# Designed miniproteins, single chains, part 113

Each design is a single chain, and the fold is of that chain. pLDDT is the mean over its residues in the fold that is shown.

## One batch from the design tools (miniprotein)

Design m3929
Fold by ESMFold2-Fast:
Structure m3929 (fold): chain A 70 residues (1-70)
Amino acid sequence: MAAEERRRRLREEIRRLQEKAVELYNKQDYGGAAELYARIAEIHEELGDTKSAQRYRALAERFAALAAKQ
């Protein structure tokens, strides 16, 4: 029961972070978007979703590189 409630909350957090990351991207806040994608990657690792964690980590690194050019 507690584990399933935790998984549900983590999935809801991913959704909120994705919405916020898109907002930051549209405002060209690449640094903020990078931080949120890194956090999404950490949550996917907690969920055991290694492939999604790797994708979001790569996305975070890409946006961090864009922020460094601003």
Scores: mean pLDDT 85

Design m3930
Fold by ESMFold2-Fast:
Structure m3930 (fold): chain A 90 residues (1-90)
Amino acid sequence: SAAEAARERRLEILRRLSELAERALEALNAGDEEAAIEAIEEMKRLALENRDDAEFVEQARLTLEYLAELARKKGLEEVAEKAEEAAREL
């Protein structure tokens, strides 16, 4: 049904968000600023493409805010600024 298709799409975008968050965390732990910024920008794009899902956008925003805090604690200021900017655009 259309409702089941919508639910499957919701689960898929949540899975993608989780995969991108894991990639960002791995990049931050490795000190790979470029890879971290790429993952953050992909999270922003995913959220913007799904703006009609307010709960998903909120989850993405909170994830980006969390990544910004972690990046700042690691001294990766450019990554932190990119994550904060991405969260603000949602």
Scores: mean pLDDT 88

Design m3931
Fold by ESMFold2-Fast:
Structure m3931 (fold): chain A 96 residues (1-96)
Amino acid sequence: SEAEELLRKALEYAEKGLEEAIKAGDKEAVMHLSSAIQHIQLAIDNLDDKERALQYLDRAIESLEEAIKVSKSEKAKKYAQEAKRYVEEAKRVLEE
C-alpha cells in the first residue's frame, strides 16, 4: 500500500538518524529515535487496524519531534525531520 511504502521510507530515515545519534554519543536522541522506530514498525504491523496504526503514528511523530528538538548532530536532526515528513504523509494517506 502507499501508506506502507511511506512508512518503510520513514523507517529508513529514522534508522539513519539513529546511526548518526549513536556516532555523536547523543543518548537522549538515541532514546527518542529508538522509540520512533519501534512505533513506526508497530504501525506497519497494524495497518489492517486503521485506528491502532494512527495511534502508533501519533506516538512516532511525538518521538521524532523530541529527537529533532534534542539532537546535537545536524545529520541526526535532518534524518529525523525526513522521517517525520514521511510519517505525516503516511498518516494523511491513512486518514484519507
Scores: mean pLDDT 92

Design m3932
Fold by ESMFold2-Fast:
Formats: C-alpha cells, structure tokens, sequence
Structure m3932 (fold): chain A 68 residues (1-68)
C-alpha cells in the first residue's frame, strides 16, 4: 500500500549511503526466513537502486512480485 511504501522509504532513509548495497545484500539473503519475504525483497530492491546497482534491484523487485 502507499502507507507501507512510505514506511519502507522512511526506514531506508536511516541507512547510511555507503552501507546501502551491503544492507541490501543482507536483506536479500535473509528474506526467505523473514516474516514478510515480499517486503524484505522490496526493501532490498530500493536499497540496491539507491546504491546504483540496477541489476540487483531488478532481481530483488522481481522476487518480491513473485511472492505477492
């Protein structure tokens, strides 16, 4: 939902710029074991996008969509 997307954006804003790719990798690896894997992949995708890793962002977003 728009509200959930805004919450994700707010959470992402607290991740330092130089740590965003590393944070995305941790979330992507942990996503299958989390309570909301689709959300975890979506957050990882946004972090990858902000880090300039478009290929990894697309992969993460695709996995999120597959779980919705």
Amino acid sequence: SPEEEREIERAISFVPADQRRAAARVLEAAAPDMSDPARAYRVAGELYRLAGDDEAAERAFRRSQELE
Scores: mean pLDDT 79

Design m3933
Fold by ESMFold2-Fast:
Structure m3933 (fold): chain A 74 residues (1-74)
Amino acid sequence: MMSQEELLEKLKAELERLLAEGVPIEEAVDRVSRRALAILLDYHERHGLSEEEAVAWAEAIGKWLREVEREHKE
């Protein structure tokens, strides 16, 4: 299981790759968000991440994604 920081860096790399390939920011954010949720659900079910920790990680990732989308629209 990756740490929260390692997961966030992996998701950042995926987002940058999608944007570099010409995927629109809203679609790139949606795809990364869905991937993050799938990974967190797997970590909760298979790797002992608590429900509270999974929610906290999801909130941190969601805040980052909202800031990225805001910056790209401004």
Scores: mean pLDDT 82

Design m3934
Fold by ESMFold2-Fast:
Structure m3934 (fold): chain A 115 residues (1-115)
Amino acid sequence: SMREKIRELVREIVEVALRLFRGEISVEEAVERIWELAKEIAELVKTEEQRKLLVEIVEEEKARVAREHPELAGLLGAFLTNVLYVIDLIREGKEEEAYELLERTVRHLAALHAA
């Protein structure tokens, strides 16, 4: 289903973020993987009703992350909010702005691991 496919893509974005936070992948690898996933989500989300579904799934994933990784809940929640905005920019045809926002978001998450 559309819900299951979007949920799987969002969960993969969360896994990439967790691997980045643990220092298991580079910033460059995380940007490339999340960019591909965000573009796939943008291709699936064509209507306002589908965007509402995406928002609901992101909120469900934020709740799951808060339960499984309570110490990272705020950071991963903010990260997912920024990824949602990246997806919106892609849907609007603003791919250059979307990529720049994604790179900043990923670099910020990586920097917090070092602090």
Scores: mean pLDDT 87

Design m3935
Fold by ESMFold2-Fast:
Structure m3935 (fold): chain A 104 residues (1-104)
Amino acid sequence: SAELVKKYKEILRLIREMDEAFMNGDYQKYLELAKKLVEKLKELIPLADPEFAAKLQQTVALLTAQLDGIENGVSVSPEEQTAQSRALNAALREVRAWAEKVVA
């Protein structure tokens, strides 16, 4: 539907803007965009097929853990922090690829 395509375009915009903020070292903007992305991903979960819904849920959990770590100073080892970052980047790449297929 047109409304579903609109939601996926919003997801793609937020991911792009998050990447730009991160690359520019604007971590405050990254956090604000990540919070918006979490809310938009949650809106898609009930509209997605079960396999993609599971990926969206995992992405939400990973983003929420990263946000909690950054804002509340949750102590994790450098190895664990690296593993979490890799997992989040992989999940975001999968969400982006799926969204790009929907809007194509």
Scores: mean pLDDT 81

Design m3936
Fold by ESMFold2-Fast:
Structure m3936 (fold): chain A 91 residues (1-91)
Amino acid sequence: MSEDVKELLEEPRRLFERAVAEVRRLGEVDPARARALIDETLEWFERRLEELKKLQPILRLTPVLIDYLEKLVEEARREFAALREEIAARE
């Protein structure tokens, strides 16, 4: 259970880290695509958070998972906002 929960939480973190690296790469050659990838990644996290909130009345672990994903989404918003500023500063 604990190990399976860690894997479920690690996957969104890995996706976020990979998206950050790809946004940095794309920002040098295609700033518009880099911004689109930021929007796509944030929309994915927000949709997953909404899905978990719908399960909250049923699953005992859902509040813990929601709290974790809300914090991850906030972290992603801050990091991607900084990346948008870096991309804009290079234009």
Scores: mean pLDDT 74

Design m3937
Fold by ESMFold2-Fast:
Structure m3937 (fold): chain A 73 residues (1-73)
Amino acid sequence: DDIRKEVKEMLPHVTDEELEEAEKIAKKLIEEGYGTSEKILKAIEDLPETLKKITAYIIMRELAEKGLMEKRE
């Protein structure tokens, strides 16, 4: 829920269109079973730098929320 806010703080030049595109890519990769950092990084390596950063961040947060990735809080 705070993902958009945190992304905007990290990358204030990010547009809503870029954020929506990154969310779509992240959701698709999660649904396809990309649960390891290496597989995720390979899948997004051809994306523009801004989209790559946003997509990676969204995937990490979504996997942590679903308990599919180690989370320490």
Scores: mean pLDDT 70

Design m3938
Fold by ESMFold2-Fast:
Structure m3938 (fold): chain A 72 residues (1-72)
Amino acid sequence: SAAIEARGRARGEAEAARLKSLPPSQQSLEVARLVGRILRTIGEGLDQPEDEAIRARLAELQTALRTMDELL
């Protein structure tokens, strides 16, 4: 639902702010890990397309990655 996805985005923004506090070398590694987590979460969603928790987690991870890119 939109409300669950909005919560995921808010958590993603908070996570992006945390990652921005890290040294640049660690930021790059964490961004690569975010991409990996997004790909794995997409795979999980294909197996369980009605799982709201998976959709919320995907929204969180995508928002964290997007916010990191915007702040870089």
Scores: mean pLDDT 73

Design m3939
Fold by ESMFold2-Fast:
Structure m3939 (fold): chain A 100 residues (1-100)
Amino acid sequence: EEKADKLVNEAVEAIETDPERGLEIVRKAAKEMSKLPVEKAANYMAAIGTALIEAVERDPSVAPYAKRAADILLEEGEKISPEVKKGMEGMKAELDRVAA
């Protein structure tokens, strides 16, 4: 969906530049992705998850916001499928590792 693509791109950019705004955009993106077919939703959530990990690796000070964003993705992923939820759990664990 065009709306989901736009929100994903905005979320990725905002996490590094304006973390509070980034969290709001991640929440909106997650809600839009939950309406998509499982394969598309999983791909978009994985893209945001990867971007969060990369952001923390570049600037550890964003880790608290990245972890909050990961919690949002995990909550919405649980509504989509067990496989998506497990993927988001793995992403959250990787965020904890790179933020340590």
Scores: mean pLDDT 75

Design m3940
Fold by ESMFold2-Fast:
Structure m3940 (fold): chain A 75 residues (1-75)
Amino acid sequence: LEEELEKQREKALEKRFAEYDPDGDGTITREELRAAFEAAGVHLTDEQLDAVMAQLDKDGDGTITYEELKELFYP
């Protein structure tokens, strides 16, 4: 079902971002987030990216954890 496939997709997305992050520190910077969307064929404006960051700024440290990123794709 769609819900089950969504969970699989979510975990696959985390794996993909972990592979993209060579340091494997489990965090994604604003620039990496933009690059990830761009690689997927989605170009975000600065305003759209700011809105996304505002929603995910739980720590306010300027980086996004995979858990916070999942909230963006699975709110």
Scores: mean pLDDT 64

Design m3941
Fold by ESMFold2-Fast:
Structure m3941 (fold): chain A 74 residues (1-74)
Amino acid sequence: SDAEDRALLAEAYERLLAAVRAGASAEEMIAILEDFLAANPDAPAWVKRALENAIALLREHPELFRRLLEHEIA
């Protein structure tokens, strides 16, 4: 369901927020997202795309991504 798909995306972002609070680097955050994608091969295409977009944003603007993550999940 759409709610279950959103819950899956929220789980990925909760893991990122915990990592950010623990002082994770952008490279470590990217690894978390890549590992999450690998662990969830049957995730809907839009969820995979959202996580791929997050990886791209982390590579280009890691500090902006941290700020957005903290405001959206916390």
Scores: mean pLDDT 81

Design m3942
Fold by ESMFold2-Fast:
Structure m3942 (fold): chain A 110 residues (1-110)
Amino acid sequence: SKEEILKKIEEIIKESLELFKDALKKLYPNDEEKQKKGYELVSKFAEKALKVVKEGIENDLSLEELRKRLEELVKEAIEEFKKEFDEETTEILKAGLEELREKILEVYEE
């Protein structure tokens, strides 16, 4: 059902945010400001992604159109990461967002 799909996606997002939080703590163990900034940026992405998913469910958005919108959000988030983080950290965060995107799309296809 639409409610079950949304609940699964909310759970995926929640789990991914915890993984990002742990990754940021490992990357910047003595830099609480960098940890907070990174978590702020990934949380902003998650909020935007969830809004797009909710609209997609309400309006019966195609998987292809949802993929396109989520790809645009990933691109925007990567540009924000580049302003705050080095290349190595940006690539790690990018990989995490791309994995989150694919998990969302897999559940949405159900």
Scores: mean pLDDT 88

Design m3943
Fold by ESMFold2-Fast:
Structure m3943 (fold): chain A 76 residues (1-76)
Amino acid sequence: AVHEGEVVEVTDTHALVEVRNPKVPLKVGDPVLVTSGDKSVNGTVVEVEEGKALVRVGASGGFKVGDKVTVTSPAP
């Protein structure tokens, strides 16, 4: 499934992506693919709330706060 996301935090060790209104349920620990333009990196869901999920990407410097991204999860 494909979800819309936005980079909300970038540090030296990771970036955090907020997924709004996930199309399918996401769970903490789920592997996802985060795509920004032509770049795709692996991420992991670290937090889930009603209507929101946070994804951690281990690559530092690859994203900027405010970047619009696509988050692809495995089939439901």
Scores: mean pLDDT 72

Design m3944
Fold by ESMFold2-Fast:
Structure m3944 (fold): chain A 103 residues (1-103)
Amino acid sequence: SHMEEERRLLEEIRETVEEWFRLEGFSEEQAREAAERLVELAKEIHEELGLEMSTIKKLLYRVLMGFPIDESELSEAEKEALRRLEREVERLVEEARRREAER
C-alpha cells in the first residue's frame, strides 16, 4: 500500500542518516538524533510541498554524499526541499561537531 511504501522509505532514510553520521565519526546518540530530525523534516517536506517520499530520499542522499546537483533539472518544490535538507544537514553536523569538541 501507499502507507507501507512511505513507512519503508522513512525507515531507509533513518538508517542511511544514522550510518552516515557514524561513518563521519559522530556518536551513536548524535547519529540517532540527526536521523530523527531528518525523518521529521522529510515528513514535513512531503506534507507541505507534495513531493513523493522517494524523491525526498534521493535528494537527501545526494546532500549527504556531497554529489553535485543540477538545479536546472529540479522543480521549484524540489529546489525548496533541497535548500531545507542542505540547511538541516549543515546545522546537525555543526551541532555534532560542537558536542565532540566538548568531549
Scores: mean pLDDT 85

Design m3945
Fold by ESMFold2-Fast:
Parts: C-alpha cells; structure tokens; sequence
Structure m3945 (fold): chain A 84 residues (1-84)
C-alpha cells in the first residue's frame, strides 16, 4: 500500500544519507496521519519514528515529536518507547 511504499522510500533515503528525500517521504506520511490517525498500524508507527530518528536530523526529529503530540494514541506510545 501507499504507506509501505513511503516507509520503503524513507528507509532508502536514510541508508543514502539523503535528508531531503527522507523529509519528502515523512511529509507525505504526516499528511496521511493528519487526515486519518488510524491509517498506520503500531508497527508502521514504530518504523516511521525509528527511521526519522535514524536520519539524525534535528528538524525531522522535532516534527516527528510534534506529529506524535497531534495524532496521539499509538504514535505517541511509539515515540515514548524510543525516548523521543
């Protein structure tokens, strides 16, 4: 599905050190979550936050924390478990 493709793109961007590509993938996932907080399952929330943390980019980490606060639920639980 679209979320799995975006998570794959995010993973590839992280492996390449391409913060701009990682931001593009993150922004698209963020838009999906803001429209429907249930669009991702718990494992997908965990993968999203892990991959954002793996970029080492402070701005992406800040946006991921803000998204977890806005969406709540499983995304916030995943963020708490990762120490974000």
Amino acid sequence: GEVEELLARLREAVAAGDVAAAREAFDRIKAILLQDPSALDLRQHQRLLFLVAATGDAELLAEARELAEQVGGPLREAADRLGL
Scores: mean pLDDT 84

Design m3946
Fold by ESMFold2-Fast:
Structure m3946 (fold): chain A 100 residues (1-100)
Amino acid sequence: SEEKRKEAERRVARGFAEELEEIVKSLKEKIVDEEELIKALMEKFGISEEVARKIVEALAKAGLLEEKDGKLFLDKEKFLSLSEEEKIELAKKVLDILTS
């Protein structure tokens, strides 16, 4: 059951990584500010602003976002250049933070 649990966790993380990649690909700007990312998450997932902000906070804690002058930014090119395994690992970290 331990192996089945790890496989199930990996499948969920992969699905989340695929959804994040779709959202990031839909963004026009190369450098995406926190507000634009929040709006994209709300639109794609149909979630509230409060939940979208929690996801952005989790992405920052997972090391996906960069801070400059007190603002959070996503580098679209940097994210999209990550391997499938790196994206899955980041998605797993985000999910772990959201469920804590």
Scores: mean pLDDT 80

Design m3947
Fold by ESMFold2-Fast:
Structure m3947 (fold): chain A 85 residues (1-85)
Amino acid sequence: SVQKDIEIQRQLVIEALKRVSEDPETKETAEKALKAIEEAEKTGDQSAVDEAEEYWKKLMETKVGAEERERVEEELRKIREEKAK
């Protein structure tokens, strides 16, 4: 279901951000992204979603963030393939 897919995607992104927050170079930006996701989940505000996406994009400019992005994208691709069957 769409709701289940959204929950899985959210969990993958949160786990990726937690891993990125363990690196001193990306910790501050990852923590800001996590707070924005938490606020978006609590309030449903589009502005909080947009802020989370902005911090996520900034993290993708780092090697650590880019590696986690590839991992999340691969997992999402597998989910989409399964859904298409």
Scores: mean pLDDT 75

Design m3948
Fold by ESMFold2-Fast:
Structure m3948 (fold): chain A 120 residues (1-120)
Amino acid sequence: SPEIEKNIKEIEKKKKEVEELLERAERALKEKDWEQAKKDLEEVLKLVEEIAELVVNSTDDPEEKKEISKLFGEVVDLYDEAIEALRNKDYEQALEKLRKFKKKVEELVEKSLEILKKKK
């Protein structure tokens, strides 16, 4: 499907932006630039929401919709934990929560691409 191919390319583009923002957030955190790290993570969450919406709108399978929605919920929970650690200026906790957030974001992106490539 031309639409599925377009959506795959859009997710791959957003994946690169997410990877760059996560690297920038980790650098900001190491420099104790709490405000920049927070802004970078907020931008990642917005891009991940857009990826999740793209997948949910591209599949008619209710189980696939449920799986992506569950993964996005887990991303939001980890985002909240990372932001709390940044607010508390706890470097070790913020780094740990950022790494967990990154892993869950990667899982959601990989699952999103798997679902769309299966429909190709």
Scores: mean pLDDT 90

Design m3949
Fold by ESMFold2-Fast:
Structure m3949 (fold): chain A 81 residues (1-81)
Amino acid sequence: SPLDEAIKAAKELIEAIEKGDEEAFTQHLSRLLDALSKLPEVPEEVFEALQELVRMGNRGDREGAIEAAKKLIEILEKLKQ
């Protein structure tokens, strides 16, 4: 499902951040955005978590970026219930 694809992409984003793999980060971010675009409704919390992820990334805050990605995964997993 698009929701499962989004969760998978977000988890792969954490791995890319941990490895400093910019190419993998761009690829998984693209997959995440594509998966989210296929959902009929996306809560504001998802966009807030994405904005925080980008903000932390721009600051070079690896730990903050990982935390934002983890929050995004939690929000997406709750949408499955």
Scores: mean pLDDT 82

Design m3950
Fold by ESMFold2-Fast:
Structure m3950 (fold): chain A 58 residues (1-58)
Amino acid sequence: SMVLEQLKQAAEFHGVPLEELKERGAKSLEGGAEVALESGHTERAQEGLRESAEFLRK
């Protein structure tokens, strides 16, 4: 996927293992999902962010 390819390039650019960058990205998205739940009570926003985080953890 394009997202995974971009993460790979970012990992190489920053000198960080791809797996570590994926984990950091996933945690950031999970934090965003928490804020979306708190502020908007929107399932759609929360689900999208959590699904993206889950995708990165695979």
Scores: mean pLDDT 69

Design m3951
Fold by ESMFold2-Fast:
Structure m3951 (fold): chain A 73 residues (1-73)
Amino acid sequence: AEEAREVALREAERLGLRVAEVRVEQLAPGSVHVTITLAEPASEEQKRALAEGIERGLRERGYRQVLVEVRDA
């Protein structure tokens, strides 16, 4: 849970995106659902880059199934 939140915040920072909220739901070992609410509107390209970065970071940490949702405030 903590690792998933850290990865999400780090990727948002790398892309210059401000985060209002991060929710992490782990329903099974190695499976995580991350919902990020952005503080400012972002383009679909920016949201896709953020989701891809988070998925990659979590897979590097051993997560097998990763679902990332990016929402506007």
Scores: mean pLDDT 82

Design m3952
Fold by ESMFold2-Fast:
Structure m3952 (fold): chain A 89 residues (1-89)
Amino acid sequence: SVELSNLNLEGEVEVVAEQVSEDTVRISVLKDGKLVASAYIKAKIGDTIKITVETEDGTKSIEFTPKKIGDKKKLKVEGKVLKVSAEVL
């Protein structure tokens, strides 16, 4: 698992998960199209990663199961983002 905490982001916040190699997924947090934070998690192609975004108003989650290198999943977030975490299911 991986965590990006103490973010305190408002505006156009987007979380992107991308399979960057056979065994690595990159979690990126963007604000207004600019990269603010990123982390890498070990996850093989075909594994399911659960991405959880904690906001001032509650939590939102999405699942990502990449099928190939370069596969991406994006989550647009409304409200103040406090924390982003990712875990392999």
Scores: mean pLDDT 85

Design m3953
Fold by ESMFold2-Fast:
Structure m3953 (fold): chain A 75 residues (1-75)
Amino acid sequence: SIDAQVAEFEAEARTMSLAELQAALAHLRGLRDYIRQQLAQPEKLSPEQLARLEESLELLDRAIAVLERRLAELE
């Protein structure tokens, strides 16, 4: 489940350095932007591709929120 994947990522994020958190956040934001661009033209996607990209976007949004919370904790 997405909830289980997010919980595992929260555990991983707790072991990351400040530099690793910043690098991971930049990387995930880039992936999110890419997925958002694909979803902006849903008529070009199969139903399976649309479902996969929507699931990936939900996971990325939640993972980004985890990294942002962790960075705030280190301030």
Scores: mean pLDDT 87

Design m3954
Fold by ESMFold2-Fast:
Structure m3954 (fold): chain A 79 residues (1-79)
Amino acid sequence: SEADRAVKELRRIHQETLEALAAAKTREEQWEILREATARMQEILQEMEKKGLKLSPEQLAELQAIEEGLRAAGEAVNA
């Protein structure tokens, strides 16, 4: 379903972001990685909301966990 594809894409972006952060050598690079990841995830979330996608309880829990994790990691970038 479209919901399954969206959640899989968010999961992929989250995993790639964690790997990129681990490989980053400077704080500035880490902030740039977080900014890009945040923008990409926000675009997907906006499209999901616009389409009114119905998520399973498991998908909702995963989405909330990803959003919370990204918010915590990117707080300094989005302030």
Scores: mean pLDDT 78

Design m3955
Fold by ESMFold2-Fast:
Structure m3955 (fold): chain A 55 residues (1-55)
Amino acid sequence: VKLSGKDKELLIELMKLLEDPNVKVDGVADDKALAALEELVAVRPELQPFLDKLK
């Protein structure tokens, strides 16, 4: 999938959140990552499998 500049920035932020161990400990990361992915999926429905993986 080719991502636009906005999609790339959002995906990078999402990946950073998922890699941060502090973020996973609280479970808050999953909610923030899911929100970011939901925005990406609204623009790129092809990213639905990533959203499903984070659920």
Scores: mean pLDDT 57

Design m3956
Fold by ESMFold2-Fast:
Structure m3956 (fold): chain A 106 residues (1-106)
Amino acid sequence: SLLEKLRKYREERKEFVKAPANLADLTPEQLRELFYDLAYRILEEGLFSPAAVLYLGQAAIQHPELFTEEEKELLKRIYEFAVEKGAHPAAISALRLALKKLGVEL
């Protein structure tokens, strides 16, 4: 169901959402759009961006209240995919720290 939601999101939205420069300006809607864009790229296209992963990790550390259960589940799936595909250790560590900060069990 999560992958179906991601595919539908990408089919309906052709342009990627631009992240705000300051994490303090991030709205829940912007975070959801960033998560869906990142989750689609990683889970469907296998594209890892260490910078994007670090950005989301910092957002989770600084603003855990912006992460709903759906975003937490997507982040966990991104972590599982990263481990399975042998992604760079720094990216895996950033995802693990973010999930731990959000109280998600691995």
Scores: mean pLDDT 70

Design m3957
Fold by ESMFold2-Fast:
Structure m3957 (fold): chain A 91 residues (1-91)
Amino acid sequence: LTPEQEREVAAALAIIALTVDYLAAKRRGDEESAQVIKETLDRVSAAAEAGDLPAMVEALREGAIKLEQLGDTESARLLRNAAELVEKVAA
C-alpha cells in the first residue's frame, strides 16, 4: 500500500469500528454512550473527508475520554486503539 492508501484504510477502519460500536450501544440501550460515539463518528467522518488526520485523532481521543467518564471502558478502549492506528499512519 502507498502511504496515501494506508491513511485511507486507517480512516475507513476507524469509521467502521465507530459504526459497529454505535450499533452495539444502541442494542444495549446505552443512549449516553451511543450519543458520544455518534458525535465522534460524525467528527471523524468530516475530518477524514478533509484529509485532516490530526483532527481525526483528536476526535477519537476526546470521544474515548467521554466514554471512560460514562463507564464504557470497552468503547473507550476501541476509540483509543483507532486513534493509535490513525496516528501510526500519519507519522
Scores: mean pLDDT 86

Design m3958
Fold by ESMFold2-Fast:
Structure m3958 (fold): chain A 91 residues (1-91)
Amino acid sequence: AEELRKEVSREIGDFLSELLRRLGAHGITPLSVERTGDRFEGEKRFVLRVDTAAGPVTIEVELKGGEKAEGRVRVYDADGNLLAEKTFEKK
């Protein structure tokens, strides 16, 4: 579970790094961090504001543990329109 969670976290990190590079990101502000459950079966949720060349975007990251590790990244523009969504899963 911990190794699968780390792998999903790494894949999310790689996806976000590439996305932020393509958007011309120049500022990141954490808006919220939520955690429920334990380190293996718990959930983590992060919301980030990112300033980009095209204006501010909001990024939501969700991580879940358990029998498999799951992740989701959603990116919204300043008007709340969904720009990108990516899901991750490791068993």
Scores: mean pLDDT 72

Design m3959
Fold by ESMFold2-Fast:
Structure m3959 (fold): chain A 58 residues (1-58)
Amino acid sequence: KKELKEELLKAIGDVIAAIGDILDLEWNGGSQDDLDAARAKLAEAKARLKEIDKQLDS
């Protein structure tokens, strides 16, 4: 139970970090390739978060 909660907090942190990277790239005029890479990382973090949520409800 505690281990899943810790994984959830880490996944939330990863999502926040990925969003921050996207915002920094948008404000600094990052390339489309950099934005695509940052969005891919956000998608990975969101997928991980959804996976943990399913395990918590199961």
Scores: mean pLDDT 79

Design m3960
Fold by ESMFold2-Fast:
Structure m3960 (fold): chain A 112 residues (1-112)
Amino acid sequence: MASEYRKKAEEYLKQAEEHLDEAFRLIREGKPRDEVLEHARKAREYAQKALDYYLKAGATPEELSRASDLFATADVLIALLEGAPKEQIDGVIAALSPEAQKRVEEARALVA
């Protein structure tokens, strides 16, 4: 059972990563906000599912951290696209991994 939960967590984590990568690619290509938001929302949904299954599997802090970073990255990207204030976004971005911070700041520059 735990092994099956870990496998599901890894599958959802991969889906979250793929949707988040697609959202950032669409921003770079100047695609409509609604299309980007669809992928960002899917990334957040799948990252949450990955977290839930990792918790059931008895995941390591490193596995939980990776899934949490994806969730937070997707969540802040959604907030940015929905016009959340700079002060609200800056604090959340500062808590992301360095790679995620870079991606979000690049996206911010393109949607401004």
Scores: mean pLDDT 85

Design m3961
Fold by ESMFold2-Fast:
Structure m3961 (fold): chain A 88 residues (1-88)
Amino acid sequence: AAPEVRGRKVGILAEDTPEGRREAEEAARELESLGAEVVVRYARDAAEAAAAVREMAAEGVDVLLVRGSPEMVAAAVAEAEAAGVPAV
């Protein structure tokens, strides 16, 4: 079973598109309704995705949710792994 999100800090990284922003905002509202603290970041490319993950890791996120292009997802997951943050 997935760990309870209540009281956890969850990072959401999404593509900086109208669709990506809408999906991230919906996910953030759902997670906040479950008692999580949510940090949302948007990226246009792999470099911005990696930078956003570093910022979220520095803010102490416990888990990262990543959505975007395969290139952005790969960069975000690699950076999350380097920072010791689980990514899904």
Scores: mean pLDDT 82

Design m3962
Fold by ESMFold2-Fast:
Structure m3962 (fold): chain A 89 residues (1-89)
Amino acid sequence: MTPEQQAQRLRAMARELERILREGSEFDRQVAESLLAMLRSTASLMPESPVTAAIVARLGRATDLAREGDAAGVRAELLAAADLYASLS
């Protein structure tokens, strides 16, 4: 997957994960956390750089915010990570 494709994926997911975390059950929160962990694992497979480290940090913060129930914070961190991915192109 290209950095631009990953940016588009994160932008699409940001709104949907915010909705799920605001309106969903405990099960929906666990699914969202698992998806965020998978996104972070995918980012960690990229070559080491300051931008890659920033993406991993943003996705880690999104996971922590999801555990805290901060749906708006999760969206903000995913959009920030998407902008960082776009900068790699």
Scores: mean pLDDT 81

